# Ledger of designs, part 4: designed miniproteins, single chains, continued (5)

Each design is a single chain, and the fold is of that chain. pLDDT is the mean over its residues in the fold that is shown.

## One batch from the design tools (miniprotein)

Design m16111
Fold by ESMFold2-Fast:
Structure m16111 (fold): chain A 67 residues (1-67)
Amino acid sequence: SRELAIDLIMHELGLSREQAEAIVEYAEKHEGEVSSKEVSELKKKLGLDISQEQLKNAIEAAKKLLE
C-alpha cells in the first residue's frame, strides 16, 4: 500500500509527509536495483538530513510494500 509506505517512512525516519511521498514516488517509478549514485542524487534533490544507507533502505522497503 502506498499510504503504508508513506506512513512507515515518516515514522521511522522522522521525515515530513512531502518528503516521504517523494521517496515513495521515486520507488514507484524506479525500475531495478538502486545504485549508491542514485541514492546520493535523490538525497541532494530532496534535501534529506538522513544517511544514504537509511534512504536506500527506505526506497527498498517502499518497493516491497508497493509490489
Scores: mean pLDDT 82

Design m16112
Fold by ESMFold2-Fast:
Structure m16112 (fold): chain A 63 residues (1-63)
Amino acid sequence: GELEALREAFLEEAKLRALAKAREHGEPDSVEVEVVDGTTVRVTATIGDETVVVEVSFPDPYA
């Protein structure tokens, strides 16, 4: 339905934003993307010997 489509749009935008923030620390050798707490995207990026964790929250259309 419309709420599912809206949630998917918010999720994709949050993923892109989290990846952009992770790249501010350097170009990642690997990236892991997780959805935590239903409304937060967590990106774990490995940059050389360092691990960078970025979290971006998005609105819950069902809230």
Scores: mean pLDDT 79

Design m16113
Fold by ESMFold2-Fast:
Structure m16113 (fold): chain A 89 residues (1-89)
Amino acid sequence: MEITVIQSDSTETVEVTEPGTYHARSVVVKEAPVIVKFITNSPILGFSSTGPFKVLSVSETELTVEIPEANSTLTIYTKDGELTVKVEP
């Protein structure tokens, strides 16, 4: 599975083999939204966020959300377990 973090001028993709917590840097400009894209090998059962978010796309194995501010935690629940992305300043 993959976690992709899209910032104002950069994109980082992390390949994930096991459930866990992953750290993503915030955008260089505080006002710019952070986009997190999740691609799994098993069905996504749900997700939660500690801050405001907007769902951009959703399918059985893919979730893309926009986080308008940094310092947010996004948790994705899959059949393989929970994956948590922390967006840090």
Scores: mean pLDDT 66

Design m16114
Fold by ESMFold2-Fast:
Structure m16114 (fold): chain A 117 residues (1-117)
Amino acid sequence: AVTDWDAAEAVLTAKINELFKLDEEEQKEYEEILRIVREARLEEERASGVAGFWRPERVRELTIRRLQEEKGLSEEEAEEKLRKFEDMVALAQAALSGGESKENIEAAARAIRELLA
């Protein structure tokens, strides 16, 4: 459900681990970025004054700022980590929707890993 973010995030995380075969360090980094994105979304929702409403561009800006503050990253490093996270999430969502073949999903996962290495 749209309101059951914990269950949705668990399903997404399992699919990302299946597709990208993250090691323990990569999995921890993914989980930490996921937490920061969630906190940024909640901050924007509070700032909007409307429950369930947030601006995607503002959430992105807040996520980059939080990555800089909590992880000591430069703006460029924070944006690179967020882009990698977004690419992984997009592919996992495509795989969960069943709109793409397993072969195409696995090929895209390999390409994303190589580009971000």
Scores: mean pLDDT 74

Design m16115
Fold by ESMFold2-Fast:
Structure m16115 (fold): chain A 89 residues (1-89)
Amino acid sequence: MQRARDLFDQGNRYFDNGDYRRSADLYDQSISLTPDDDLIGRLRGYVNRAQSYDRLGDHQRSSQDYSIAADYADQLGMTSLSQSLRSRS
């Protein structure tokens, strides 16, 4: 869990600096290390990777990640967030 979170935090720093490719790669690594039952961690990872892909113009991958994130929001009972994420899918 800590390593996945550290990679996520690094991804946030690169995103804030406008390095969307490196942020997407770091979010990808964070997701791969996040346990299947960490729904909040997975939700956060997919949302932030989707945002990075959107900034890169990769709307297909962005849409897919928003859809996956919406499914996690749904599992967490976050209905308003799930609907918002699906509108971006």
Scores: mean pLDDT 88

Design m16116
Fold by ESMFold2-Fast:
Structure m16116 (fold): chain A 57 residues (1-57)
Amino acid sequence: MASLDLPAEQAQALTQAAAKSLGKSEEEAKEIFIEAGFSEETAERLAKVIVENDKLL
């Protein structure tokens, strides 16, 4: 989601990391986002949101 006017490449990296995090634990999702280039704090927040969304899918 481009709430900060993120470049397309960063938005795609976020989408790919999010997709890979589906079905994973919050800790595993956090590691995936860190590997995708996000800060530890941002990765933790994104992992929590994605894991919660996975439960709704």
Scores: mean pLDDT 71

Design m16117
Fold by ESMFold2-Fast:
Structure m16117 (fold): chain A 62 residues (1-62)
Amino acid sequence: PGMIVEAIRDYTPTKPDELNLKKGDKLLVLDVVDEDYLKAQSLSTGEVGLVPIEYLKLIEKL
């Protein structure tokens, strides 16, 4: 099932496949890549990329 997560702090990408995050950004989780990263789509920009799990909190399960 899908999930909505929210960035709890700003994150600047260090790799080209990562998303830039601002505190309060909401994302739709598309896949779990590993224990450290999710593949997600930004609900504000529509961009898809990797996001570090430690920067996120769960808002809802779809």
Scores: mean pLDDT 82

Design m16118
Fold by ESMFold2-Fast:
Structure m16118 (fold): chain A 64 residues (1-64)
Amino acid sequence: DSLKTEAEKLRKEADELLKRAAELNHQGVQTGDAQLQAEGIRLAKKALEYRSKADELENEYKKN
């Protein structure tokens, strides 16, 4: 179903964003690069938004 597929896609993208966010934040902390730290935080926030959207879509198709 399209809602289930969309939710799975968003979860996968969120997981990829979280991995990238962790990498950038770690690099920024190690090098003292505030821009890398800020980018890592930004990607982590985006990942949480994608997870939230995936949860909403999952709840919608489960109620059908």
Scores: mean pLDDT 84

Design m16119
Fold by ESMFold2-Fast:
Structure m16119 (fold): chain A 93 residues (1-93)
Amino acid sequence: MLEEKLENIRKAVEAIRQGKVDEAAEYLSKALGLDKESARKIAELWQKHLPELEKRIKDVGRKSDLPPAEVFLYDVLEAFLLIQEAIDEIEKR
């Protein structure tokens, strides 16, 4: 069960990086038990903000001084980046 959820999240991240938002939304829906609309909104936010937020999270390491809406977006993307890193570590084994 956990391995299946992590694999679906990995596929979602790969789809987002390839610009396949609808495909990413399907994988997120399967992994997190979200409806398609909610999963699509998360995938769209990821795709739109991923390059800036990924760089900012890694280079700055701070999000506490951001507006609440941006903090939420950082929390979602940070969670997915941590899940992606966990998947990469499992795959290396």
Scores: mean pLDDT 63

Design m16120
Fold by ESMFold2-Fast:
Structure m16120 (fold): chain A 62 residues (1-62)
Amino acid sequence: SLAERARELLARAEELFRQGRLEEAGKQVDKAGVYAALADDEELVARARELARRLHEAGFQP
């Protein structure tokens, strides 16, 4: 499902973020946000936005 795809992308983004791979993490977060929105899953949209905020705080600026 779209929601499952969003969860997989968020899990990958979180792993990349922990590794300091901020650009790659940001790309996964962007994809996850799109899938979460298409799935109409408010919790997944919120998770993607929160991870994007944390990436910005860590110095990632797209």
Scores: mean pLDDT 85

Design m16121
Fold by ESMFold2-Fast:
Structure m16121 (fold): chain A 61 residues (1-61)
Amino acid sequence: DKKVEELAKEVEDLAVRAVTELGDVAAAEEAGKRIEEAKKNPEKALEILEETLEELRRRLA
């Protein structure tokens, strides 16, 4: 699903920003775990990735 791939890439990009701008390595580690969960459960992948993206956006705001 292209949407899952696009969201995963956005999550990765924001995780890099969390590390480089905030020094928040834990946020990047959590994002990586969520991406792996999404890959294991395609039915919930969009929900998991959207929630992770929202969390990262909130931290960077």
Scores: mean pLDDT 80

Design m16122
Fold by ESMFold2-Fast:
Structure m16122 (fold): chain A 67 residues (1-67)
Amino acid sequence: SAEEYYEKGEEYYKEGKLEEALEEYKRAIELDPTYAEARQNLLVVLEELNKLEEAKKEEKKLTELLK
């Protein structure tokens, strides 16, 4: 489920495994595109990985979702 991928992402993030956390959050969003918490955490990880252009695109999607 989307929640299972989200939980795995949080576990990887706590371990400092940012690329793996990113992949799991993306999987959660693929299963549930309206999963705002997964999108918020994806943004945090993208910024920490200095993937700023990708972060900007995801921020726009999250903003549109929260309307």
Scores: mean pLDDT 85

Design m16123
Fold by ESMFold2-Fast:
Structure m16123 (fold): chain A 84 residues (1-84)
Amino acid sequence: AEEAARRALEHTEKAIEAARAGDMEEAIRHAAEAARALAEADRLDEELALRTEEEIVARVKAEAAKDPRVYEAVAAGARRFAEA
């Protein structure tokens, strides 16, 4: 559970960095991996996954306020994960 939660946070940070750099394909890829890792954490520890999601949401909202590409990448990544 902790490993999956950590991967979700790491991929979220990489998605933010890629989006700010204008690499939307890389940002979307990392956002999809973050969503996958969060889903894995949820299967193992629902409470940890909920806290991890709250941290991700707060981080994404803060960065998206500075650069809307961050939100676009995270939303597209979540869709890519759901479609896979």
Scores: mean pLDDT 85

Design m16124
Fold by ESMFold2-Fast:
Structure m16124 (fold): chain A 84 residues (1-84)
Amino acid sequence: PDVDSLIKKYQDDIKRSTNSRERGEALFNLGLALEQGGRTDEAIKYYEEAIKIYQKLVDTADPSLKPYYQKQLDKVKSRLESLK
């Protein structure tokens, strides 16, 4: 499993995403794959996009789902902070 194959997979996942949750997950996974490939500037870009999606999900979600989306948001933020 080449990093380039993972990057292509997650780019395709973004294109095929049908809702904000799927899109946020695909963006975060793409960021992780790019980070593994040493493409840090691109990873940061996609982490920032995932943060925007998860923030909107936290703000708009049913109360039962807010803790879940908050955890995902915190995970992406933690990963972004680790790249400083």
Scores: mean pLDDT 86

Design m16125
Fold by ESMFold2-Fast:
Structure m16125 (fold): chain A 91 residues (1-91)
Amino acid sequence: SFEEKLEELKKKLSPKAQVEIEMLEGMADLALTMVKREEDEEERKRLVELFEKSIENWKEEFKKKEKDEEQLKIIEEILELLLKRFKEEAE
């Protein structure tokens, strides 16, 4: 399941990276709630595009501050999982 994959990846992160990822999970959950409640098709599409851009921005920010390449790879995998779940549940 998504939850099992996410928890396995999170266990490999440093404590600091785990806290940062948990904050982003909360933001992703909020964004998903917003898109599921949106009745306007054009605005829903815009919210999906904004979330995709948020994921790319978060990846770039972690590339700037995370010096451990293995940690960065795990973070990117988590962000890709969040995006995949968002797209599957938004449609």
Scores: mean pLDDT 85

Design m16126
Fold by ESMFold2-Fast:
Structure m16126 (fold): chain A 68 residues (1-68)
Amino acid sequence: MSLLEKRKKLLEQELKKNPDNVDAYIELARVYYELGEKEKSIQYAKKALELDPNNVKAKELLERIEKD
């Protein structure tokens, strides 16, 4: 299993235990982007912004994904 797949599973498990973990949504969005799953990456970045609308990291990540 790749390091990205392992990280994805770990972050999904973290969000199951702590669904309000904004940083976990941001990291999961980044992992999906690295895996080439752009649409899922956008969905997770948007979820981070729903929880924290002023989160600079989530805004910057979403802009980068959409620009690509």
Scores: mean pLDDT 83

Design m16127
Fold by ESMFold2-Fast:
Structure m16127 (fold): chain A 72 residues (1-72)
Amino acid sequence: LTPEQEAEVLEALARMAIAVGDVETALKLAERLAEMGYTERARELAREALERAREIGAPEELIERLERLAEE
């Protein structure tokens, strides 16, 4: 996979993870996107995952990590 193709796959997997409530996996995938230089895409995913995490009552540690990644 090229980096761009990898980013597309990671985005798709992260959104699937958010949909099923697996916000920890979504966080890990968003962190990977940020490491690859796709920081804005990572922030968008982190914001979506953060909304989901708050909805399902995820642990505060995960919420804090998502908040940090979602910051501009």
Scores: mean pLDDT 84

Design m16128
Fold by ESMFold2-Fast:
Structure m16128 (fold): chain A 102 residues (1-102)
Amino acid sequence: SLVERAREALDNVIRTVESILDEAGLPPEKRAEVVSLLRELKQRILEHLENDDLEGVRAAVDEFVARLRELYPGDPAMETVIDTVRAAVDALLERYRAEKAA
């Protein structure tokens, strides 16, 4: 299913972010907090996709970005995480739209 492929893609994003945070030398507690927020975002995205609510997916990503910037203002590693998540979700939504149009 589209939702099942989205789940796999989001799991890959979480693994990529874990690698980014590890390379940046972030402490384990900070990494755990970011990963926890990503797992919450994943669940919200999947719920919105199950309801064909693409605007809800965008809103969930925007809330995640705002929360991350609130918790870690001016952190360049967090901006890399934000860019990675946004790019991955954009690619996921393009794929979702293409498959629904076919």
Scores: mean pLDDT 86

Design m16129
Fold by ESMFold2-Fast:
Structure m16129 (fold): chain A 87 residues (1-87)
Amino acid sequence: MAAERGAERGREAGLAGKDAEEAARNGADGGREGGLAAGGELAGQAGEGVGAVAGAAGGVGGGDEGGREGGARGGEAGARAAAAGAP
């Protein structure tokens, strides 16, 4: 079942993200990097249409790789938005 496969891949991607988040929190720069990672997740939600297409392609290829690529793209978009929104 495609839905079950997607959910399990999301679970593994979530576990990888959780492990990275915990490692970042334990580090001195965890706050800065954690903020960028969280911004990536929010940017992914904002770009829901584009995220859905990318998520479908990433889901087929693998949740772990999809999660990494999504985080990197979201972080860059979040940094751009933050720079543009700076007073």
Scores: mean pLDDT 46

Design m16130
Fold by ESMFold2-Fast:
Structure m16130 (fold): chain A 103 residues (1-103)
Amino acid sequence: NKEIEELLKELREALRNNDVERIREVAERAVELGDEAVRAVLKEILRIEREEKLYEPVITALDFLTSLMVERHGVAELQAFLNSMLPEMEQERQEMIQEALLK
């Protein structure tokens, strides 16, 4: 999927530069593209956190994704989305997502 691949490239650049405005734009486009794009972006955010230790921009990206998902779809849909990703995440990563997204 070319659109998701381009989105992930922009996400990587935005996170490495701690570019808050670009992080927001990536989050907005992911939510607009739908569930597949949000999953791909979330997986990439967690991979970058693990491998590159970019904690501050990762938290920023998770905050934008959460805010946009709640504003567009509501808390129940966000919870269902997170639950659907549990089999693909280790416990520590899941806890980090919940802490960042639920505050």
Scores: mean pLDDT 75

Design m16131
Fold by ESMFold2-Fast:
Structure m16131 (fold): chain A 84 residues (1-84)
Amino acid sequence: VTKGQANFFVGEISKALDLQLDKATSEKLANDLEKVDDVDKFVQEAVVLILRQRGAPVPALVADKSLAEKVKAAYEKAKNSGDQ
């Protein structure tokens, strides 16, 4: 995954959540996306990171299916993006 795809992913997540991600969360999501070898693990870890930024209770295993689906959709869109 390229830096362009990682930045596009962060933008898509912010748009899907109607949320301005802070710089630390955005940078970590982009860096983690560049290192993705397991998509399901990445999606789960991204959901945890987003929930932590929002101050939501975060279980050891994330059960927020809706948020996980939004993260996965943004990842697939970024991976397949030809918008550049």
Scores: mean pLDDT 69

Design m16132
Fold by ESMFold2-Fast:
Structure m16132 (fold): chain A 88 residues (1-88)
Amino acid sequence: SHMRRLAEEIQRIVEEAKKDGLGEAVTAAMNEALRAIQEGRLDEVPERARKAATEVAKKLGLSDEQIEKAAEYGERIGRLLAEMARLA
């Protein structure tokens, strides 16, 4: 099903982020995305997830390159979670 494909893609992104040392940033992105979904603010989910990932990466003292990767992973996860929520 399409929902299963979205869940599998999210899992792949999480695994990639962990290999890049960005597991904590991605966890923050997922938590913020789920909060935005619970608030009914689906259009805000990708940007809020991206912001949460970048804030955590910055607090961890990661490089600018790692912060940029965290932002990208967070936004991708946010987009997929928002899509899943719209299909629910």
Scores: mean pLDDT 88

Design m16133
Fold by ESMFold2-Fast:
Structure m16133 (fold): chain A 77 residues (1-77)
Amino acid sequence: MKKKLEEVVRELSEKVTQLVQEIQKKGKLSKENQDVINQSVQDLSSAASEAYQDPSKVEELEKVGEEAIKKLNEVVS
């Protein structure tokens, strides 16, 4: 079942924000980790903008979100 674009964006934003807060709490804000955070946020923003222009790209947004969450989880670990 396809989620609505707004739901996908909200869920991804919440997960990314929570992971960034966890990284901050663990004191893991190195330059390298900050670059990963910045890149993940930029990738999500770009994919969300594309999905707002073309709703068929929601699946691509979900894939970009999953990759960003994976990278941030690796930083938290």
Scores: mean pLDDT 79

Design m16134
Fold by ESMFold2-Fast:
Structure m16134 (fold): chain A 68 residues (1-68)
Amino acid sequence: MTAQEKLGQAVRAARAGKPDEARRYFAEAVKLDPSLVPQAEAALRTYLADLPQEVRDAMREGIAEGLA
């Protein structure tokens, strides 16, 4: 699975209300390709902005974990 595919899985998990899966897939995507961070952050500010706070926080944690 590529970084782009993992990012897609993270978005799907987030929309399905699965914060733990969303966090894990975002962390894996960013770890494989850190250049995806601006794209993931843009998604959180735009089309994912209306998701529950718990899910959005899990996604931000995933980005941070992927960069560590």
Scores: mean pLDDT 80

Design m16135
Fold by ESMFold2-Fast:
Order: C-alpha cells, then sequence, then structure tokens
Structure m16135 (fold): chain A 69 residues (1-69)
C-alpha cells in the first residue's frame, strides 16, 4: 500500500541519516519505493545523491516531504 511504502521509505532515509550510508540493495529498494510513491526520476536521483554524499539537510527535508504524503 502507499502508506506501507511511505513508512518503509522514511525508515530507509532515517537509517541513512543515522548510519551515513545505505547498502546498494537498500538504495535500490528506496528507488523502487520512491517510484511507487510518485516521485520523479529527478527527485529520486537527488535524494539518492544526498544519501551517498551524507547531506543531512536534504535528507531531513526528504523525510518531511515523505511524511506529508
Amino acid sequence: SKEEDKERAIELVEKALEEGKLSEEELETLRRLLQNLGFSDRQIESMLKAIKEGNPVILRAAIKELREL
């Protein structure tokens, strides 16, 4: 469901904030979840880049946006 995909996406972004990284499998899972939630390819690539670069400001903004879905 959209709510389950949303909660799982939030959990993965929060994990990225706490651990500073996600595995390749977790990044692919997050990409799929964000696609299912209706994010554009541009938005998804921006979020994944923020995770890889460890940008906490962008990741916190992403969590807020996901919660507002």
Scores: mean pLDDT 85

Design m16136
Fold by ESMFold2-Fast:
Structure m16136 (fold): chain A 95 residues (1-95)
Amino acid sequence: SKEKELRLNFLLISLIGIGHVLALRLEKQGKKELAEEIRRTMDEIVKAFKNKRFEELRKALDEFVRLAEKYGSPEEVATVKRLAEEIKKLFEEIK
């Protein structure tokens, strides 16, 4: 479904946006290595999605959830978990 593909792209853009905001906030706090780890994880999510690699996408999403739980706010954690689960479900449905 074209509608499911558009929804999936919107969810991915939203998730990546949260990751970049979190990385920028950590970098401003002097936590440059953590910011780079988050940016690397965002790049892995984009790469896995572009190459339609479900297991790689799942792994990268799970890694980002773990990073959000350690360094994000409670609101960011809840949003990242929701987006990651929706992305995994929707990606499985469109392949």
Scores: mean pLDDT 87

Design m16137
Fold by ESMFold2-Fast:
Structure m16137 (fold): chain A 75 residues (1-75)
Amino acid sequence: SDLAVSAARQLVRWARSRGVPEKAVVEAIGKALGVEARNVSELEKAVAELVKKGVPAEDIIRTMAAAVGAVLAAS
């Protein structure tokens, strides 16, 4: 299931539409997930690896959404 990977892409796109720089969104999501990612492609790969390790997609999505919400609240 590419649900979590698709959610990462959609959340970055949504935050950018709200005026947040892509780099700031990717860094905030990466920090919240405990992964290193410098761009959307690296973030998608990191999310795919978390899914392969058995992390539930719903938990990944909630963590990413919370990180994006925090960045928007701080802006």
Scores: mean pLDDT 86

Design m16138
Fold by ESMFold2-Fast:
Structure m16138 (fold): chain A 68 residues (1-68)
Amino acid sequence: MEAAKEEIARALREAGLSEEDVEAVLAAPTLEEAIRLAEQALFASPRVTADDLVAVGRLAAALRERLA
């Protein structure tokens, strides 16, 4: 669980999001909440590219499948 949130946090840092957004994801009580917060932060950021959104979306899907 924590490793999955750390992978999302790393992808957000690579996309250029703030450490505040990254810490919110890491502090989330569940992986689903962490993914939701990550998606909101990416959607709100004017500096995120379409490629960044696709990369994080694919990572989130892969992590959800690994937990199933």
Scores: mean pLDDT 74

Design m16139
Fold by ESMFold2-Fast:
Structure m16139 (fold): chain A 115 residues (1-115)
Amino acid sequence: SPELEAAVEAARRVMRAFREGIEAGLTPQEIYARGKAVLDEERARLEKVLTPEQVDAITDVLEGALGAYVGAHAQGLSREEIVEAAIKAFRAMADEHGLPDELVDALIEAIREEL
């Protein structure tokens, strides 16, 4: 669906910005700020195809995932542990927001692919 495609593209862009920030040797604060800026840009795109409630849910769960990702990276955890921390935070927040399983699975795949 256009909604699923938009949400998946947003997740990929946010996670890619995070990976590139880490590869560039940015601080945890700079990585978070970069990811948040990309998320804010993607929010504007999502608002064109999703309801306000869906936009808020998706942006909230993606922000939670990037917070967990940055926190794990700042602690010096392995790449595997960082990815799993992001996915755990994402799943917990997605469940709290009642996101559909198909959307959750697609977003987790996008997160794993970019990280």
Scores: mean pLDDT 82

Design m16140
Fold by ESMFold2-Fast:
Structure m16140 (fold): chain A 80 residues (1-80)
Amino acid sequence: MAERDKELLEKVREEAEKLKAYLKELEAAGKLSEELKKEILEQLDKLIELVENMEDLSEETKKEIIAILEELKAFVESLP
């Protein structure tokens, strides 16, 4: 794996965890709306599509990033 691919994968993981933490805080505050969840899911779908079409990333790195994004989508959908 190239250094850039490794750094990108680590960044994607960090950002996913930050988003999960933020969403849990919004849920606890009663501020997590169905509209916000829908917007986040739509943005995640767009990101998955962009990653799939990236020519600069290795196929292995693409699969790992997409797996993280799909897990994040499942997390968002699991929130009340």
Scores: mean pLDDT 79

Design m16141
Fold by ESMFold2-Fast:
Formats: C-alpha cells, sequence, structure tokens
Structure m16141 (fold): chain A 100 residues (1-100)
C-alpha cells in the first residue's frame, strides 16, 4: 500500500515527466497539458493532505478529477506513458483514501 509520501513523490515525478515531455516537443497541446496536469496534481496533493475533509468527500472529488483528467488527456494527445503514470498516481491516491 503506498504511503502519502510515496504518492506525493510519484506525483512530483509525473510533473517532472510532463516538463520533460514539453521540453522535447514545442507543441501548444503539450504546454496546455502541462498547465492542466500541474493544477490537477496540486489539487490532488491538497485533497490527500486535507485533515478537515472527510474520506468520502475526498473519494468523490478524486473520482470526478480522474474522469476529468481522462477526458483532458484524450483531447490534448498526451503521450501514452505520461497518461499511464497520471492514471496510476490517481489510482494509488484512491486506494490510499479507501484504506483510511
Amino acid sequence: MPTPDQIMNRMNQTSENIVQSASTQSDTSQTQAQINMTQLMNTVNLMINNPSMSTDEKIMIMQDMTTDMQSRMTDLNIPTDLQRQMMQTMQDAMRYLQSQ
């Protein structure tokens, strides 16, 4: 079971991989994807670490964010490896929340 620290490290690594992808492709879609994914990752981080929010509320918001992220990844043509990393991170966060 991943710890919050492991989830955070994975999120930071995914953000770095998005930056790496953007640096190799000067595509406007990549820039937009980087911005959107950075905002989503920051929101996930705040959600996981918010002690005032109930686990059920966190799970519901995470499910909505996962659906939104999948739609955005499809629209923005984000590289498949980055999509897998982002989805894996979201799934790990969901599993952590469900175990609380």
Scores: mean pLDDT 69

Design m16142
Fold by ESMFold2-Fast:
Structure m16142 (fold): chain A 84 residues (1-84)
Amino acid sequence: EKLKKEFEELKKEAEELWEKARKAFREGRYEEAIELLEKLIEILEKLIKLAEELGDKEELLEIEEELGIAEIELAIAKLLLKKE
């Protein structure tokens, strides 16, 4: 139960970070978007570990996909920042 509660709390934090990062990216605030995406990646890595411990294969796959998207968005934000 404690692990499941921690998972749900971190999942909510990840969703909030996604919204903030995407808003910053859309507004051209690439330095802020990078910082938010790096925090998001750390939370997603923790969520992967918790999903593995819980044995939730469906959640694990979904979070792994989200991590991949976050890493791509981070790489794009870093490239756009370097062009400025």
Scores: mean pLDDT 85

Design m16143
Fold by ESMFold2-Fast:
Structure m16143 (fold): chain A 66 residues (1-66)
Amino acid sequence: SAQEHLARGRRLFAEGRLEEAAAEYERAIALDPQYAEAWRNLGEVYRGLGREEEAARAFARADALS
């Protein structure tokens, strides 16, 4: 489920496994594109990776859904 991918992403993020966390959040969004929390968490991961344009897009989407 989208929620299981979100939970897995959060665990990976806590472990500093940022690319793997991003992939799990992207999977959550693929299953539920309106999942604001997954978009927010993806933005945080992209910021951590220095992927500023992708982070900004993810945050904007999360804000639009909240």
Scores: mean pLDDT 89

Design m16144
Fold by ESMFold2-Fast:
Structure m16144 (fold): chain A 67 residues (1-67)
Amino acid sequence: MRYAELIAEKGGMSLEEAEEALRRIQEEFGLGPSSAAIALLLAMDKYGLEVRTPEQAVEAVRKLLEG
């Protein structure tokens, strides 16, 4: 499954921004590619956040993991 394409469509980001968001999440939280994608998708669903930038994506995952 191409996670970046799915995240771009769901979040209203460009494909490039979705790929950057996944790289930043992996670096920030020490997650693998699939875990980073699952965490971001779950955060977007759970909190109903408008995730339109890589920075917003990192903060959405932070909120999910830290409460």
Scores: mean pLDDT 77

Design m16145
Fold by ESMFold2-Fast:
Structure m16145 (fold): chain A 91 residues (1-91)
Amino acid sequence: MITNPRDIEAEILVSLARMYLALARLSEDPEEAAEWVRRAVELAKEAIEATDNPEIRKEALEVIREAARVAREKGREETAREAEEAARELE
């Protein structure tokens, strides 16, 4: 079974975005956490642009919504709003 290369690329991007969210959660520096959240959102957006697969696109949207929650947990309301707006634009 050979998966579509674009779907593989999108899955890798979603996985990387989740890794950046994990780094954001582990960071004790709110500025560093915000930077990791922004990178996660960017990678998830790239995943959505890379694939037409609705399941992968849904996973990427969930990562963006999770990024907003992580930013809010770290007290970064501006970064949280940016992630929430990205999720609305990509719905």
Scores: mean pLDDT 84

